# Designs tried in a protein design run: designed miniproteins, single chains, continued (3). Part 67

Each design is a single chain, and the fold is of that chain. pLDDT is the mean over its residues in the fold that is shown.

## One batch from the design tools (miniprotein)

Design m10316
Fold by ESMFold2-Fast:
Structure m10316 (fold): chain A 79 residues (1-79)
Amino acid sequence: SEYAERAAEAGARGDPEGVYQAVKEALDNMEEASEALFNAAIASARAGDPVAQARVAYNGFKAIGTEGAELAAEIGQRR
């Protein structure tokens, strides 16, 4: 989805607020928010130092709150 692409782009550039915005819009429009978070996590890992990028993505997931915690668990399940 377009929201998954936007989340991936934000994750790749280390932008936790951009990840939050894309996932929030996916939720508001009944898109698959888990797909957006999964793509953002993959893009972040590929963008450079995977540890640093994972930390940025994690902060974006935290900004989403309860929904973010649930979706982070689903991403782990998709490994």
Scores: mean pLDDT 60

Design m10317
Fold by ESMFold2-Fast:
Structure m10317 (fold): chain A 59 residues (1-59)
Amino acid sequence: SMKNTIIDPSALPPSYSPVQRWDEIEKIVLQALKDRGYSQDKIDAVLQSLQKQKQRIAS
């Protein structure tokens, strides 16, 4: 269809847990955010949060 409907942000699970691999979580989150057409601000905020947590567990 020519009409695109914005997907509800609440449809994305907010409880991605760190028990999974951070690499896998980051890929899933990126894909979901792009799929749902989130703004660059939202994508940046989520990625920056994930990167900070990844640094802590990696170092």
Scores: mean pLDDT 63

Design m10318
Fold by ESMFold2-Fast:
Structure m10318 (fold): chain A 100 residues (1-100)
Amino acid sequence: SEAELEALLAEAERLEKEALRLVLLVQSDPNATPEALALAEELLRRSKEIGRLVKELKEAYANGDEEKARALKERLERQIRELRRLIEEMRSVLDATRAA
């Protein structure tokens, strides 16, 4: 449904903003660990892929390509789950380095 699509796109945008916030935090920290820097690079790669999928999904819906839209939606949902996992991993790494 349109409401389900809007919710999915809103979640993608929210996670992209959170990922970018964490990337900027790590990149601006002169004491950032190699692990945190590697995770920041992966967050940037995944955020870029999600942005591309969001664009392609909007185009597929606009063109009435239901099969392409369904495949892109499933792929976007998988990338959202992976980005969420990486954000959680980054938070764990940052918390561990503060505790040390």
Scores: mean pLDDT 86

Design m10319
Fold by ESMFold2-Fast:
Structure m10319 (fold): chain A 81 residues (1-81)
Amino acid sequence: MKKTEEGVKYYHLALLYAGQGKEEEALEYLKKAMELMGKKTFEELELWYHQTVKGASEEELKELRENEEKAKKRLEEYLKK
C-alpha cells in the first residue's frame, strides 16, 4: 500500500522533471520508482503504473495526462542515451 503510493509519487516526479527537460532529476526519480517497485525495465514500470492508476481514479489523473505522453517520450530518450 504505502510502497505503491511512494512508487507512483516517484514516477510522477520523473515525468514532471522530464517534462521540464531536467534529465538528471528525471532519471533519478525513475530509477527510484523502478527500484522501489522491483521493475527492471521502463516497460515493466509503465505497465505497473497504468494498472495502478487506472484502478485508482482516471479523473484525478486528468491534469497530468496532457503532459504525460510528452514526458514519457523524453524518459524513453533519456534511457537510450
Scores: mean pLDDT 72

Design m10320
Fold by ESMFold2-Fast:
Structure m10320 (fold): chain A 80 residues (1-80)
Amino acid sequence: SELEELVAEGFKQADEGVKLAEEYVKQGKYDLAKEILRETIEQLETLLEYLKKNKADESLIAKVEEKLKEVREKLKEVEE
């Protein structure tokens, strides 16, 4: 479905953001890593709001909520 394709694209972008943040952490660029993770969280929150507005399946909403939890956990780890 169109919503499933949107979620797949959103997850791809989120994974790329997390990978970039991890690379910044390896370089000691913690402020840049935090900025990228916050941006990724905002993008996933926007996606979640869009899915809820369009009455997406509960399973699809749950997948995005789980991805948000994962990215938020990574941000906490970087904040030490």
Scores: mean pLDDT 88

Design m10321
Fold by ESMFold2-Fast:
Structure m10321 (fold): chain A 87 residues (1-87)
Amino acid sequence: MPPTLQQLISLLGVMRHELEKMRGASAEEVLRALEGMAATLRSLGQDALADRIEALIAELRAGAPVEEVIDRALALLDEETARLRAA
């Protein structure tokens, strides 16, 4: 069953908070967190956002700086939250 708009916004807020706490974490820890986020979003029918997170996972696996990937993931979550609030 698809989440309510409020449930999805709350979930994105939780994901954002967990990513902020991962500043200074290892690439392996950030990779696992992003993989879990993408899987959760896909299970909720949020395929477009899951695809965007999976692109960041691919960049992190290719050796992109961890802090840059965190910043980009946070920007994606903030962008999607703003879009959902405007809908």
Scores: mean pLDDT 85

Design m10322
Fold by ESMFold2-Fast:
Structure m10322 (fold): chain A 94 residues (1-94)
Amino acid sequence: DKENEKRIEANEEIYLLELGAEKLGYSDEKRAAMVAKFAEKLAKKYEEEFPKLAEELKAWAEDARKKAKVEVSDEEIKKALEIGEEIRKKALEN
């Protein structure tokens, strides 16, 4: 099921974002803002091909936005994702 495969990929990406943001010492409000913005971006990406997944991601973003009190840049999201991926690679090596 292609939609379930993309759902797993999206959940993994959000997990990596949260790992990286936590490692960077960001506040709960900033981490929520990062998740909201990233999930919204993923929802838009999947809107045409996987509308059910897009609605699930949109709901996730809306829930996260209730806790978000700050703006975050695309650069901050990219950095957190890179750190999250590094943490995952090191955990698999240990």
Scores: mean pLDDT 86

Design m10323
Fold by ESMFold2-Fast:
Structure m10323 (fold): chain A 65 residues (1-65)
Amino acid sequence: DADARVRALANTVTSPAQVQPALQQIVATYGPDALGPFGRLLLDRGLISANDLARLVQAVKAAAS
């Protein structure tokens, strides 16, 4: 179950410094469509602001393409 694996990976992120590497891993493993649900889990945990998340998602998506 991809959703369960995405949640498990989100649970390994404990600091803001881990957010960008985690987003890169999500894109590499599950593709860019997983960035939204994964990013929302990090946002709900207070690990990143919405504005910073949007910028990192754009950067990671561009690098993966």
Scores: mean pLDDT 77

Design m10324
Fold by ESMFold2-Fast:
Structure m10324 (fold): chain A 57 residues (1-57)
Amino acid sequence: DDVVKKAITLAKQLSEAHPLDNGHLAKIVDFVAKQSGATLSAEQRATAVKEVGAALS
């Protein structure tokens, strides 16, 4: 949840400067998780990417 919130904020900021595809969203989630010291399961990561993408729609 905290990772998703931070990833959405970062993705919105980056999308203003550069177009983002689904691969970029996955990298943003991975980056935020690593910076926050969080470890995500494959399912948690996939859910986070989906939620970030939905927030940008």
Scores: mean pLDDT 78

Design m10325
Fold by ESMFold2-Fast:
Structure m10325 (fold): chain A 80 residues (1-80)
Amino acid sequence: SSVPLSPQVSLLVILLQTEAKERGISQTASLSELKELVTRVVSAYEKATGQPVSKADLRRALELAFPSLSEEDIEALVAA
């Protein structure tokens, strides 16, 4: 995408990559492991900022953090 990154998307990418590294999820990433990761990252973001995560920002951050994910997998992660 040619669209510049928002600060919100950039923070979500950092949180996703940091949590994945801390838990070793990036080495054995399954959809179930990624769902748990996303839930923790969303909670951490909302606690830190006092703002809800938008589905659009989360989708964009997942595309950037995990570029091999399908659109179907990204939608499943954003929904739950």
Scores: mean pLDDT 77

Design m10326
Fold by ESMFold2-Fast:
Structure m10326 (fold): chain A 64 residues (1-64)
Amino acid sequence: SMIDQIKELTEKAIALTTDPREQAMIRRFSKNAIDLIESAAKIDEARAKKLAEQVIKMLESMIK
């Protein structure tokens, strides 16, 4: 699922830094993004999918 992909990318992004504050920031961003996507999916699945795609692109830009 796209949520699982976001979780995997989040762990990859966290692994690229040794700063615990940056790790906490990345983890918080991912958790808030997932919560928003899941809430949006209950109302509009197409909007939720678009949000998930944007989050994936942002996380990929952090690790590539």
Scores: mean pLDDT 85

Design m10327
Fold by ESMFold2-Fast:
Structure m10327 (fold): chain A 66 residues (1-66)
Amino acid sequence: VTVEEAEGLGARAVALAEQAGDAALAKQSANMGREATEAILAGDQEKGEEKVKEVERLAEEARSLL
């Protein structure tokens, strides 16, 4: 997984949560996307992949609210 991919997924999850009107989910998505990017930049690929999966889950949760 890449920094660009993690940033893109995080932005998408935030946008979906904002569209759904869920400010808490938008904040959680932004925080998780940041954590995923930080883990990847630190070279912790396992943690980065785990955080990216969580961002994908948050995006799917937001999408289900639409």
Scores: mean pLDDT 81

Design m10328
Fold by ESMFold2-Fast:
Structure m10328 (fold): chain A 110 residues (1-110)
Amino acid sequence: MREEVERAVALLDSPDPAVVREALAFLRESLRSPDPEVRRLAAEGLGDAVPLLDHPDPAIAAAVREQLEAARPLLERLLSDPDPEVRRAAGEALAQIELAFERLREKEAE
């Protein structure tokens, strides 16, 4: 599982929107792992995907937006995780995602 999470994070650099979408979907499912290290790495990986919302390929940007929106309720649940590092990673990822989505809404409203 850990090596698979690390591979999914590396695949976020793919030029293929389908590969990026599948990598993010795997990170979202990894938030449910019984291993706290896997949950922490998955939360950090989702936070690291936030800059891809500004990707020049609109298909990649759209896939990232869809997957990060779907990850929000799972990350919110991890704010109550028994592992303090998982709680920290989830909080940081949520803050980055929410700030980026607020900026996107402001840009769309102008």
Scores: mean pLDDT 85

Design m10329
Fold by ESMFold2-Fast:
Structure m10329 (fold): chain A 99 residues (1-99)
Amino acid sequence: MELELHEDLQVVENGLRAIELTIRIARREPEVIKELREKYGLSEEEIEELQEKAREALRRLYEEGLPLLEELREWLEEQGHEELAARVDRVIEEIRALA
């Protein structure tokens, strides 16, 4: 049981990190855009395409994924993972603000 819980938490943390990065790309946060240009060598056109894809992903998540994120937040809170639950809550509020 503890091993399955540990794998579930790793999946949650990785997924949450991916959504957080998607939000930052959609917002064109200067530090993220700078890293995409300087470390990954993306062109302005590639960055604009990535931002559009990020916005589309967040729109779909708003329309289809919010109930699942709310259930995940409640589950994490019940399991005592308050820091991860707070991160999910922030992601939900950010998605609502961008939609």
Scores: mean pLDDT 81

Design m10330
Fold by ESMFold2-Fast:
Structure m10330 (fold): chain A 62 residues (1-62)
Amino acid sequence: VAIFYDISDPRSYYKAIAEKKKLETELGDKVKVLDIVNTSPLDPRAKEDVERAKKELEKLGW
């Protein structure tokens, strides 16, 4: 799975880290957990990271 956060919202980043830990604990080796994905409109890579994460989730059937 992919975990999204907005760099302009520090609470979003904290929640993303917590969710990543939960998913890694609950799903283990069954699911590829992508690293935390920045969705901030101020980051020119945010769109590419989001699109990449969406494709990864679609490949996994999620």
Scores: mean pLDDT 59

Design m10331
Fold by ESMFold2-Fast:
Structure m10331 (fold): chain A 87 residues (1-87)
Amino acid sequence: MKYKAVAAVGEKGEIVGVIEVEAPTREEAIKKAIEAARKFLGGRKIDEVLVREAPNEVEATKAAIEGAKEGGAKGLTSVGIGVYEIP
């Protein structure tokens, strides 16, 4: 089995980046997604990470964006992650 994770990066209520990663396990996909978000932010602190499981790419992307927007609305630098299994 393989997994993908979609990471959405939110700042001040806005989505500033969306990144997708692939890994052989769910845990590695989440780890890679967080690492990609950290690189995107160029050393800025991530205040909040929200991880949700999803059945497919569309729902993973929606979950990631919703998580990032929720943190961003609080004035935080937030990363939402949606993880899904590839057939």
Scores: mean pLDDT 81

Design m10332
Fold by ESMFold2-Fast:
Structure m10332 (fold): chain A 94 residues (1-94)
Amino acid sequence: SLEELIEKEREATERILEAIRAGDYEGALEIVDEMIEWAKTIEDEEVREKVVKSYEGLREAILAAIEAGWSEEDAAALARTLMGEIIKELERIK
């Protein structure tokens, strides 16, 4: 259900943010990759494509922040913002 998708997104957000704040960028990227693989199982093609693309964008943003030498706090704030946009997009479809 869409409600289950949104809850899974919220849980993933907290896990990703916790990993980034701990400086565990490898762990954060592993969670993002896990979410991309999960998103590929979404039956609705339009929702699937949007969610996959959003997590791929989050992955690239995290990598860019690491390369630019952002603080864990700034990287976490960026990730939280992007994850919030994913949740809003899903709520809009509802």
Scores: mean pLDDT 81

Design m10333
Fold by ESMFold2-Fast:
Structure m10333 (fold): chain A 73 residues (1-73)
Amino acid sequence: MLSEEEREAIVRAVSELVGRPVSEEEAAEFIQRADRETQEEIARRAGVPLERLRRWALELGIEEALELIKEAV
């Protein structure tokens, strides 16, 4: 799992790119929808390896999907 410092760095990097403050969920959604070049730029700015950035965004998306499934079942 990413540390709190790494997550804050990612949120800051995405906030800078979109020009407004974003939540962790919004940052993860932005990363998942972004092209590879944008993902690499976020990873570089945050000081996090691209593989870890992509895994974190995917994991957060899965957690959101699981919450929706729990509400439906």
Scores: mean pLDDT 76

Design m10334
Fold by ESMFold2-Fast:
Structure m10334 (fold): chain A 85 residues (1-85)
Amino acid sequence: SMAALATRITELAATVLSEEEAARVGALLDKAVAAEEAGDNEAAIAHLREAADLIASHKPKNLEEEIDQAMVLIGIGVQIASLRS
């Protein structure tokens, strides 16, 4: 489900991002979930894109963070594709 994916993305983002950055991503993912539940897929996609941009702007410190960041971005991309279907 989108809610389960949002939870996973938030957990992975918290590993890669600072506490403040992770909170911003979490808030955007919560907005995306709320928009999807309201049937507003365009708003959900917009919030997911903003979350992806924040995550992508982070410079990973090591290979593990780089992999975690890539996996989160892939997860967001899959969810956006699902919402467009």
Scores: mean pLDDT 83

Design m10335
Fold by ESMFold2-Fast:
Structure m10335 (fold): chain A 66 residues (1-66)
Amino acid sequence: SAMKEALRRKGLDLARRASQAASQGDLQRAIDLGLQGSDYFRQSGDDDLSALLRRGAAVVAELLAR
């Protein structure tokens, strides 16, 4: 549906921005954007992509913690 495709595109944009933030060392922004993208993928029914972004955010959070 057009609504699910719009949600998926938002998820993809947020995932791209999360990756860019991580590569620039902005780990907190990478976590925040990754979790937002994960939520959009959950809403679009892309559960595998949602889980992948949550896992990525968790890895970045471990790097930020110490």
Scores: mean pLDDT 88

Design m10336
Fold by ESMFold2-Fast:
Structure m10336 (fold): chain A 65 residues (1-65)
Amino acid sequence: MAEKEERLRELAKKLQDKGLIKSFEIKDGTITVVLKERSIDTAVAVLALASEAAIAGFKLEVVEE
């Protein structure tokens, strides 16, 4: 459980460092991701996050700024 959550956090941080997401928050079994804009690159990043969230048992919420 904690190991899968840490993997999800590391992926989110990596995507944030690459500028593909603006920010993220993990709270109450949900990961909330904020995107600067909608693009092919951010769509691919969201799909990767959705896969890791499902493996970790988390819900994924996406917010576009």
Scores: mean pLDDT 80

Design m10337
Fold by ESMFold2-Fast:
Structure m10337 (fold): chain A 93 residues (1-93)
Amino acid sequence: NQQEDILLQKIQDFLELSAEQLQELKELAESISEKEYELHGLPNIPYHKYRLFCALVLLCRKFNQPRTDAELGEALGLSQVTVSKTRKKLGIT
């Protein structure tokens, strides 16, 4: 998917991810459940960005490289407010 590849490249460039971190991000994103996304009722974030948000949170934990809601928002093309609300709704700190 060309749009997905463009978004992944933007994320890699903005967050300065290594090739290994980008590969892990792709694998983590594929593991994120669409069913749970639908159950949460997140109207302001499309599934493909929700998937990448969850994957980025997991990646940041694995590599001990915390990112702010502003950084995640800019990388994903989401407002900081949308990222913060999504984080709170999912119980992610």
Scores: mean pLDDT 80

Design m10338
Fold by ESMFold2-Fast:
Formats: structure tokens, C-alpha cells, sequence
Structure m10338 (fold): chain A 73 residues (1-73)
């Protein structure tokens, strides 16, 4: 529904900004960090934060407002 989509869009933007902020903090500490953002035509947003210690993947379904994250260390 419209409410789920609005929540999903807001959550996707929060995930994007959070990853970018974390990457900037790590770079200021002299660490390597990279952010990759993929917006799926099916309404999913995938945000990947790649660090020297591992990879964090956040996925937001913008149609339902459901979110998940996975950590690969």
C-alpha cells in the first residue's frame, strides 16, 4: 500500500545515508571503506558497505517497507 511504499522509500534513504556516513567515518580513521548502492527496477534498494573487516549488505523493499541486513566478516 501507499504507507508501506512511503516507509520503504524513507528507510532506503536512511540506509544509503547511514552507509555513506559510516564510510566517511572509517576514511577519517585512515581505514578503507567503499559504498555501493543499487536501485532495482522491482523496487528494491541494495546498499553495500565494504570495509577492511568485512561487508555489510542492507536491502530495502520499497513496495512493502521491509528491510534486512547481512554481515559478511
Amino acid sequence: GAAGRAQGIALAEQFKQGALDQAERLKKQGKKAEVKITDDPDGKTVVELITEEGKIIGTVDKQTGEASYEVEL
Scores: mean pLDDT 79

Design m10339
Fold by ESMFold2-Fast:
Structure m10339 (fold): chain A 103 residues (1-103)
Amino acid sequence: MKYSRAEQARAVAELLADAKVTDPNISLLDFLLRVKSPYDPAAEQALLRGMIIAQALFGNPLLEPFSKVLALGLGVDESTVRDVIIGLAEGKLTVEQAAERLA
């Protein structure tokens, strides 16, 4: 693995804050259309892992909730990712605190 779990968690937390997503239930496709490429390579590594796992389990990762795909990529519970998205959206979590929860 090229990036540590902590580096991937930090990059994903920054990506979530920059995307300004308030609904954790949007599809991965809708999420990807909101963010600009290229992403941080550490965030890309987590997303790609989540997409590979989601494809194996569910068939089409683009149609799954993006919170589920990120949870698979980071190896955390979907509820943890959902809480981070909501906390960042409401200003209750800093990017630093979000990264700690996703690690």
Scores: mean pLDDT 79

Design m10340
Fold by ESMFold2-Fast:
Structure m10340 (fold): chain A 86 residues (1-86)
Amino acid sequence: MKELEELVERLRKVAETLDPERVRELLAERAPLVSGIAAAEAVLEIILEEARRQGAPEEELEEIEEIIRRAVELVREEVERIRAEE
């Protein structure tokens, strides 16, 4: 949980170069940990598309992609952990 929260916060900081209020709104509304992996992926893909649209450098786009992939993995691990305890 903490690791995923830190990763999401890192993504917010990177995305603050774009439109911080919109990104914060999307992360708060559309990427709750309990909503599942698909919803988290969709929100993070929107952020990546917005970064590309604003002409973010390739290095930043690659970092965002890595953050997305890792965030999805952490959500998957958290879901598996919850299921294993039931």
Scores: mean pLDDT 60

Design m10341
Fold by ESMFold2-Fast:
Structure m10341 (fold): chain A 87 residues (1-87)
Amino acid sequence: ALAEAKAALEKAIKDLTDLLAQALVDSSGGSVSLEEARPIAEKYAVDTANRRDPGDFVPVSEEERALAAELRALGDAYRALEAQLKA
């Protein structure tokens, strides 16, 4: 159902956002706070879900790349279901 697809998509966005925000803090040596990193990571996750160009931000680890791929698939599935209901 659309509600389940939306919940899965929102969870995947949150999971990737949390992972990337922590990675940004760690890679900065503490120069970037979690509060500053979170909106940057969230934008990347949302853009990834919507198949938008996230700019120069590149996932560093295999886990980050795998979550990004899953998020793209969940975004595609959600849009397909939503389009069917609005058609």
Scores: mean pLDDT 75

Design m10342
Fold by ESMFold2-Fast:
Structure m10342 (fold): chain A 96 residues (1-96)
Amino acid sequence: MEELLEKARQAADDLVASIAAGDREGFEKAMKELFKVFDEISKKLKSKEHQRKIGILEIAAAINAVGAWLEGDADSLRRFLDGTLEEIEKIVEEEK
């Protein structure tokens, strides 16, 4: 699980950096990696409620990432993703 959380943090960093750089290919690659990692985290969770919460966070991350790309606002996405990752870490801790 820790390795997946580290991959999620790296993908979030890459996503924010791609927006700051105007790198569309990097943006698309980082988006795919972030969602792949969220899916892998969700599959390791035993609670269906926790799995649904990860799914909601994934949809919210997609909407915010596209908005940040269109507005060129990497800082707002960074704050959003940091909060999202904190929620995911809390969910993981609740399952022991």
Scores: mean pLDDT 85

Design m10343
Fold by ESMFold2-Fast:
Structure m10343 (fold): chain A 75 residues (1-75)
Amino acid sequence: MPTEEQKKELEILKKISELYKRGVEAVLAGDIDAAQRIIDELREIKKKTKNEGVKNIIDSVIDFLERMLEAARAR
């Protein structure tokens, strides 16, 4: 049976997945400001998260989106 902590982690992971999709879409659409806001929201979620594994996932998503955003800005 999933613990309350596991349920909370799953909700956070679902939110991270949604933000990742929206971030990628924003970069592809050339909406740099929207992509930056999504990265900032991911950073805020990381600050509120106590699970190190979830923090590592957030860091990976932020790094990927920042790399995409940098490439988009270079065009």
Scores: mean pLDDT 82

Design m10344
Fold by ESMFold2-Fast:
Structure m10344 (fold): chain A 104 residues (1-104)
Amino acid sequence: AVEYAEEAARYAEEAARAAVRGSKDGILGASGGVAGLGGATSAYLGAKSGDPEEAAKGAEDAARGAETAARLAKKGGGEEGAKEAEKYAKKAKEAAKKAKEAAK
């Protein structure tokens, strides 16, 4: 569970970076970055707790943050940034799913 929460956090960070760098609209890109980093923070805190349930919740927050980053990157007009952010959002969702299964 802890390893999967850390993976979800890293993917949310990558989605945040893709949104910030790839967006044509700086405000939408920055908003995507905040969402992705917020999710990553939750996942790191969950992993650090040592509680598999808290790690799974953090991983879900990372997946949601990464999806928000991808959505905002797409609205910001950066096609390549949106594709990268979406790729990392999918990976974050997969890591969150594994974190939930490990917490059972």
Scores: mean pLDDT 80

Design m10345
Fold by ESMFold2-Fast:
Structure m10345 (fold): chain A 76 residues (1-76)
Amino acid sequence: MLLEKIRKELIEYLITVKGLDEATAKKITDDAIKAMLNSLRQEGKTLKDLNNSKPKEAEKLKKRALRIADDLLAQY
């Protein structure tokens, strides 16, 4: 599923690029995905809309989640 793929890639990015431990990477990833989903809900998007996303839209969602994760990291 798209969300699981984004979650996996975010965790890997935070561990390999940012040097975080697995527990911290998972926490930040979960918080970032939650914030992204809340933002999409404000835009009137549903989980069904996300699952029907074209590759271009999936890439935008991934970049959005990465940006949120970076912002959350600045608080740690």
Scores: mean pLDDT 75

Design m10346
Fold by ESMFold2-Fast:
Structure m10346 (fold): chain A 70 residues (1-70)
Amino acid sequence: SIEELIEEMKKLVSPSLQRVLDIVLETAKKDADVAILELQNLEKEVQRTLDKETADKISELIAKVKELLK
């Protein structure tokens, strides 16, 4: 589920990014297209700021969430 994928990502990120993921989950309940844009912006930030191994794992989880939102 989307909730399970968000919780898995929250384990890999700082508290500030955990709050961004909580906002994405709430947005997904109201507007899937906006949630996809929020996830794309989060992915860019993660790829810029985190180590490659962690960033790539989060990108994989983001791709799964985006697929479920379609």
Scores: mean pLDDT 84

Design m10347
Fold by ESMFold2-Fast:
Structure m10347 (fold): chain A 97 residues (1-97)
Amino acid sequence: SVEDLKEAIREKAKEYGIEISDEELEELFKIKESLGISTDVDIASEEQLEDVALFDLGLYYLYIKKDIKKAKELFQELIERNSFLSSAAEYYLKKIS
């Protein structure tokens, strides 16, 4: 659900030592819609939810914080983890490199 994803994004952000406001989460979801990325992906597992949260945190750094270095680190982590989002992460890495 959208609520589960929001919670997962907040938890992942805390692992990186940051807090994301509700306003920033709403802005992130609007950005995802503008990019044609579904906010309600049919997530079959907790592992997939964690990977979606990590990917979304990468988009947060890229589009909201304008922190290209942190965005690259997060997208690279998805590739190294052999995530189902590896191709999407690679696309954004190439776009911002």
Scores: mean pLDDT 80

Design m10348
Fold by ESMFold2-Fast:
Structure m10348 (fold): chain A 79 residues (1-79)
Amino acid sequence: SLEELREEVIRKLQEIFGLTPEEAQALVDKALAFAQRRGLTPEEILERLLKTLDSLEAQIKAGKDPEVLKQAFIEALEG
């Protein structure tokens, strides 16, 4: 369901980047608002976020700086 996808994204944001529940929820809300303005469905954007977070987690495990990846991810959602 859409709610299950949203909860999984919020959980992974906390797990990968150390965000608070409030920070993670705010980022998801921004992404959903962006999707609405661009004509994307909420499900499509949440699925894209999950794939992106899986890729970012793999990059962190490969030795990339989590802070740099976190900042780039947030900027992409806010721009």
Scores: mean pLDDT 82

Design m10349
Fold by ESMFold2-Fast:
Structure m10349 (fold): chain A 92 residues (1-92)
Amino acid sequence: SALEEELEKKFLEASLKAAELFIEGRYEEAMRLLYEMAREAGTARLSDEEFERRVAEFLAGLTPEKEKRIQEIARKELEELKKLKKEIEAKE
């Protein structure tokens, strides 16, 4: 449906932005963006308090090794999402 297609586009754009934020080391902003989109889609399983706690635990557990891995994963995810966006736009 048109509503589902609009939500899928919004989620794709949010996922692209989140990947860019992860690459920049802006982890809290990236996680919050994804959480807000999950709430809009009705798929969020965590309460706001549980989300904030998990973000705090994630940030407290960061090491240079983990950050490097996260940024490498985010770069690969960004390239795949960019490819997906082009494929979706080519069908319209």
Scores: mean pLDDT 83

Design m10350
Fold by ESMFold2-Fast:
Structure m10350 (fold): chain A 86 residues (1-86)
Amino acid sequence: LTKKELIEQAREHVLEALRLLQNGEDESKAKSLAVKALNLFKEALGDDAFRAFLSFFETMIGEKIDPENPSKLFIRLLGRLLELEV
C-alpha cells in the first residue's frame, strides 16, 4: 500500500469507530478499529512522526495515549478532526 492508501484506510477505520461511539454501539469494536487505524498511521508516518502525532494529541486531551488501548476521548477528537478532511 502507498502512504496515501494507508492514511485513507486509517481514516476510514477512525470514522467508523467514531460512528460506533456516537451511536452508543460496541465500544470494544470502536477501540479495535482505532488500534488498527493507529497501526496504519504508524506504518505511513514512521515511528518518529507517529510519536510526535500522539504527543500532539496527548497535550490537547491531557492524558497519555496507549495505541493498543486508545480512550474514547482520543477516538472522538481524532475522528472529528478527520471529518473536516475534504
Scores: mean pLDDT 82

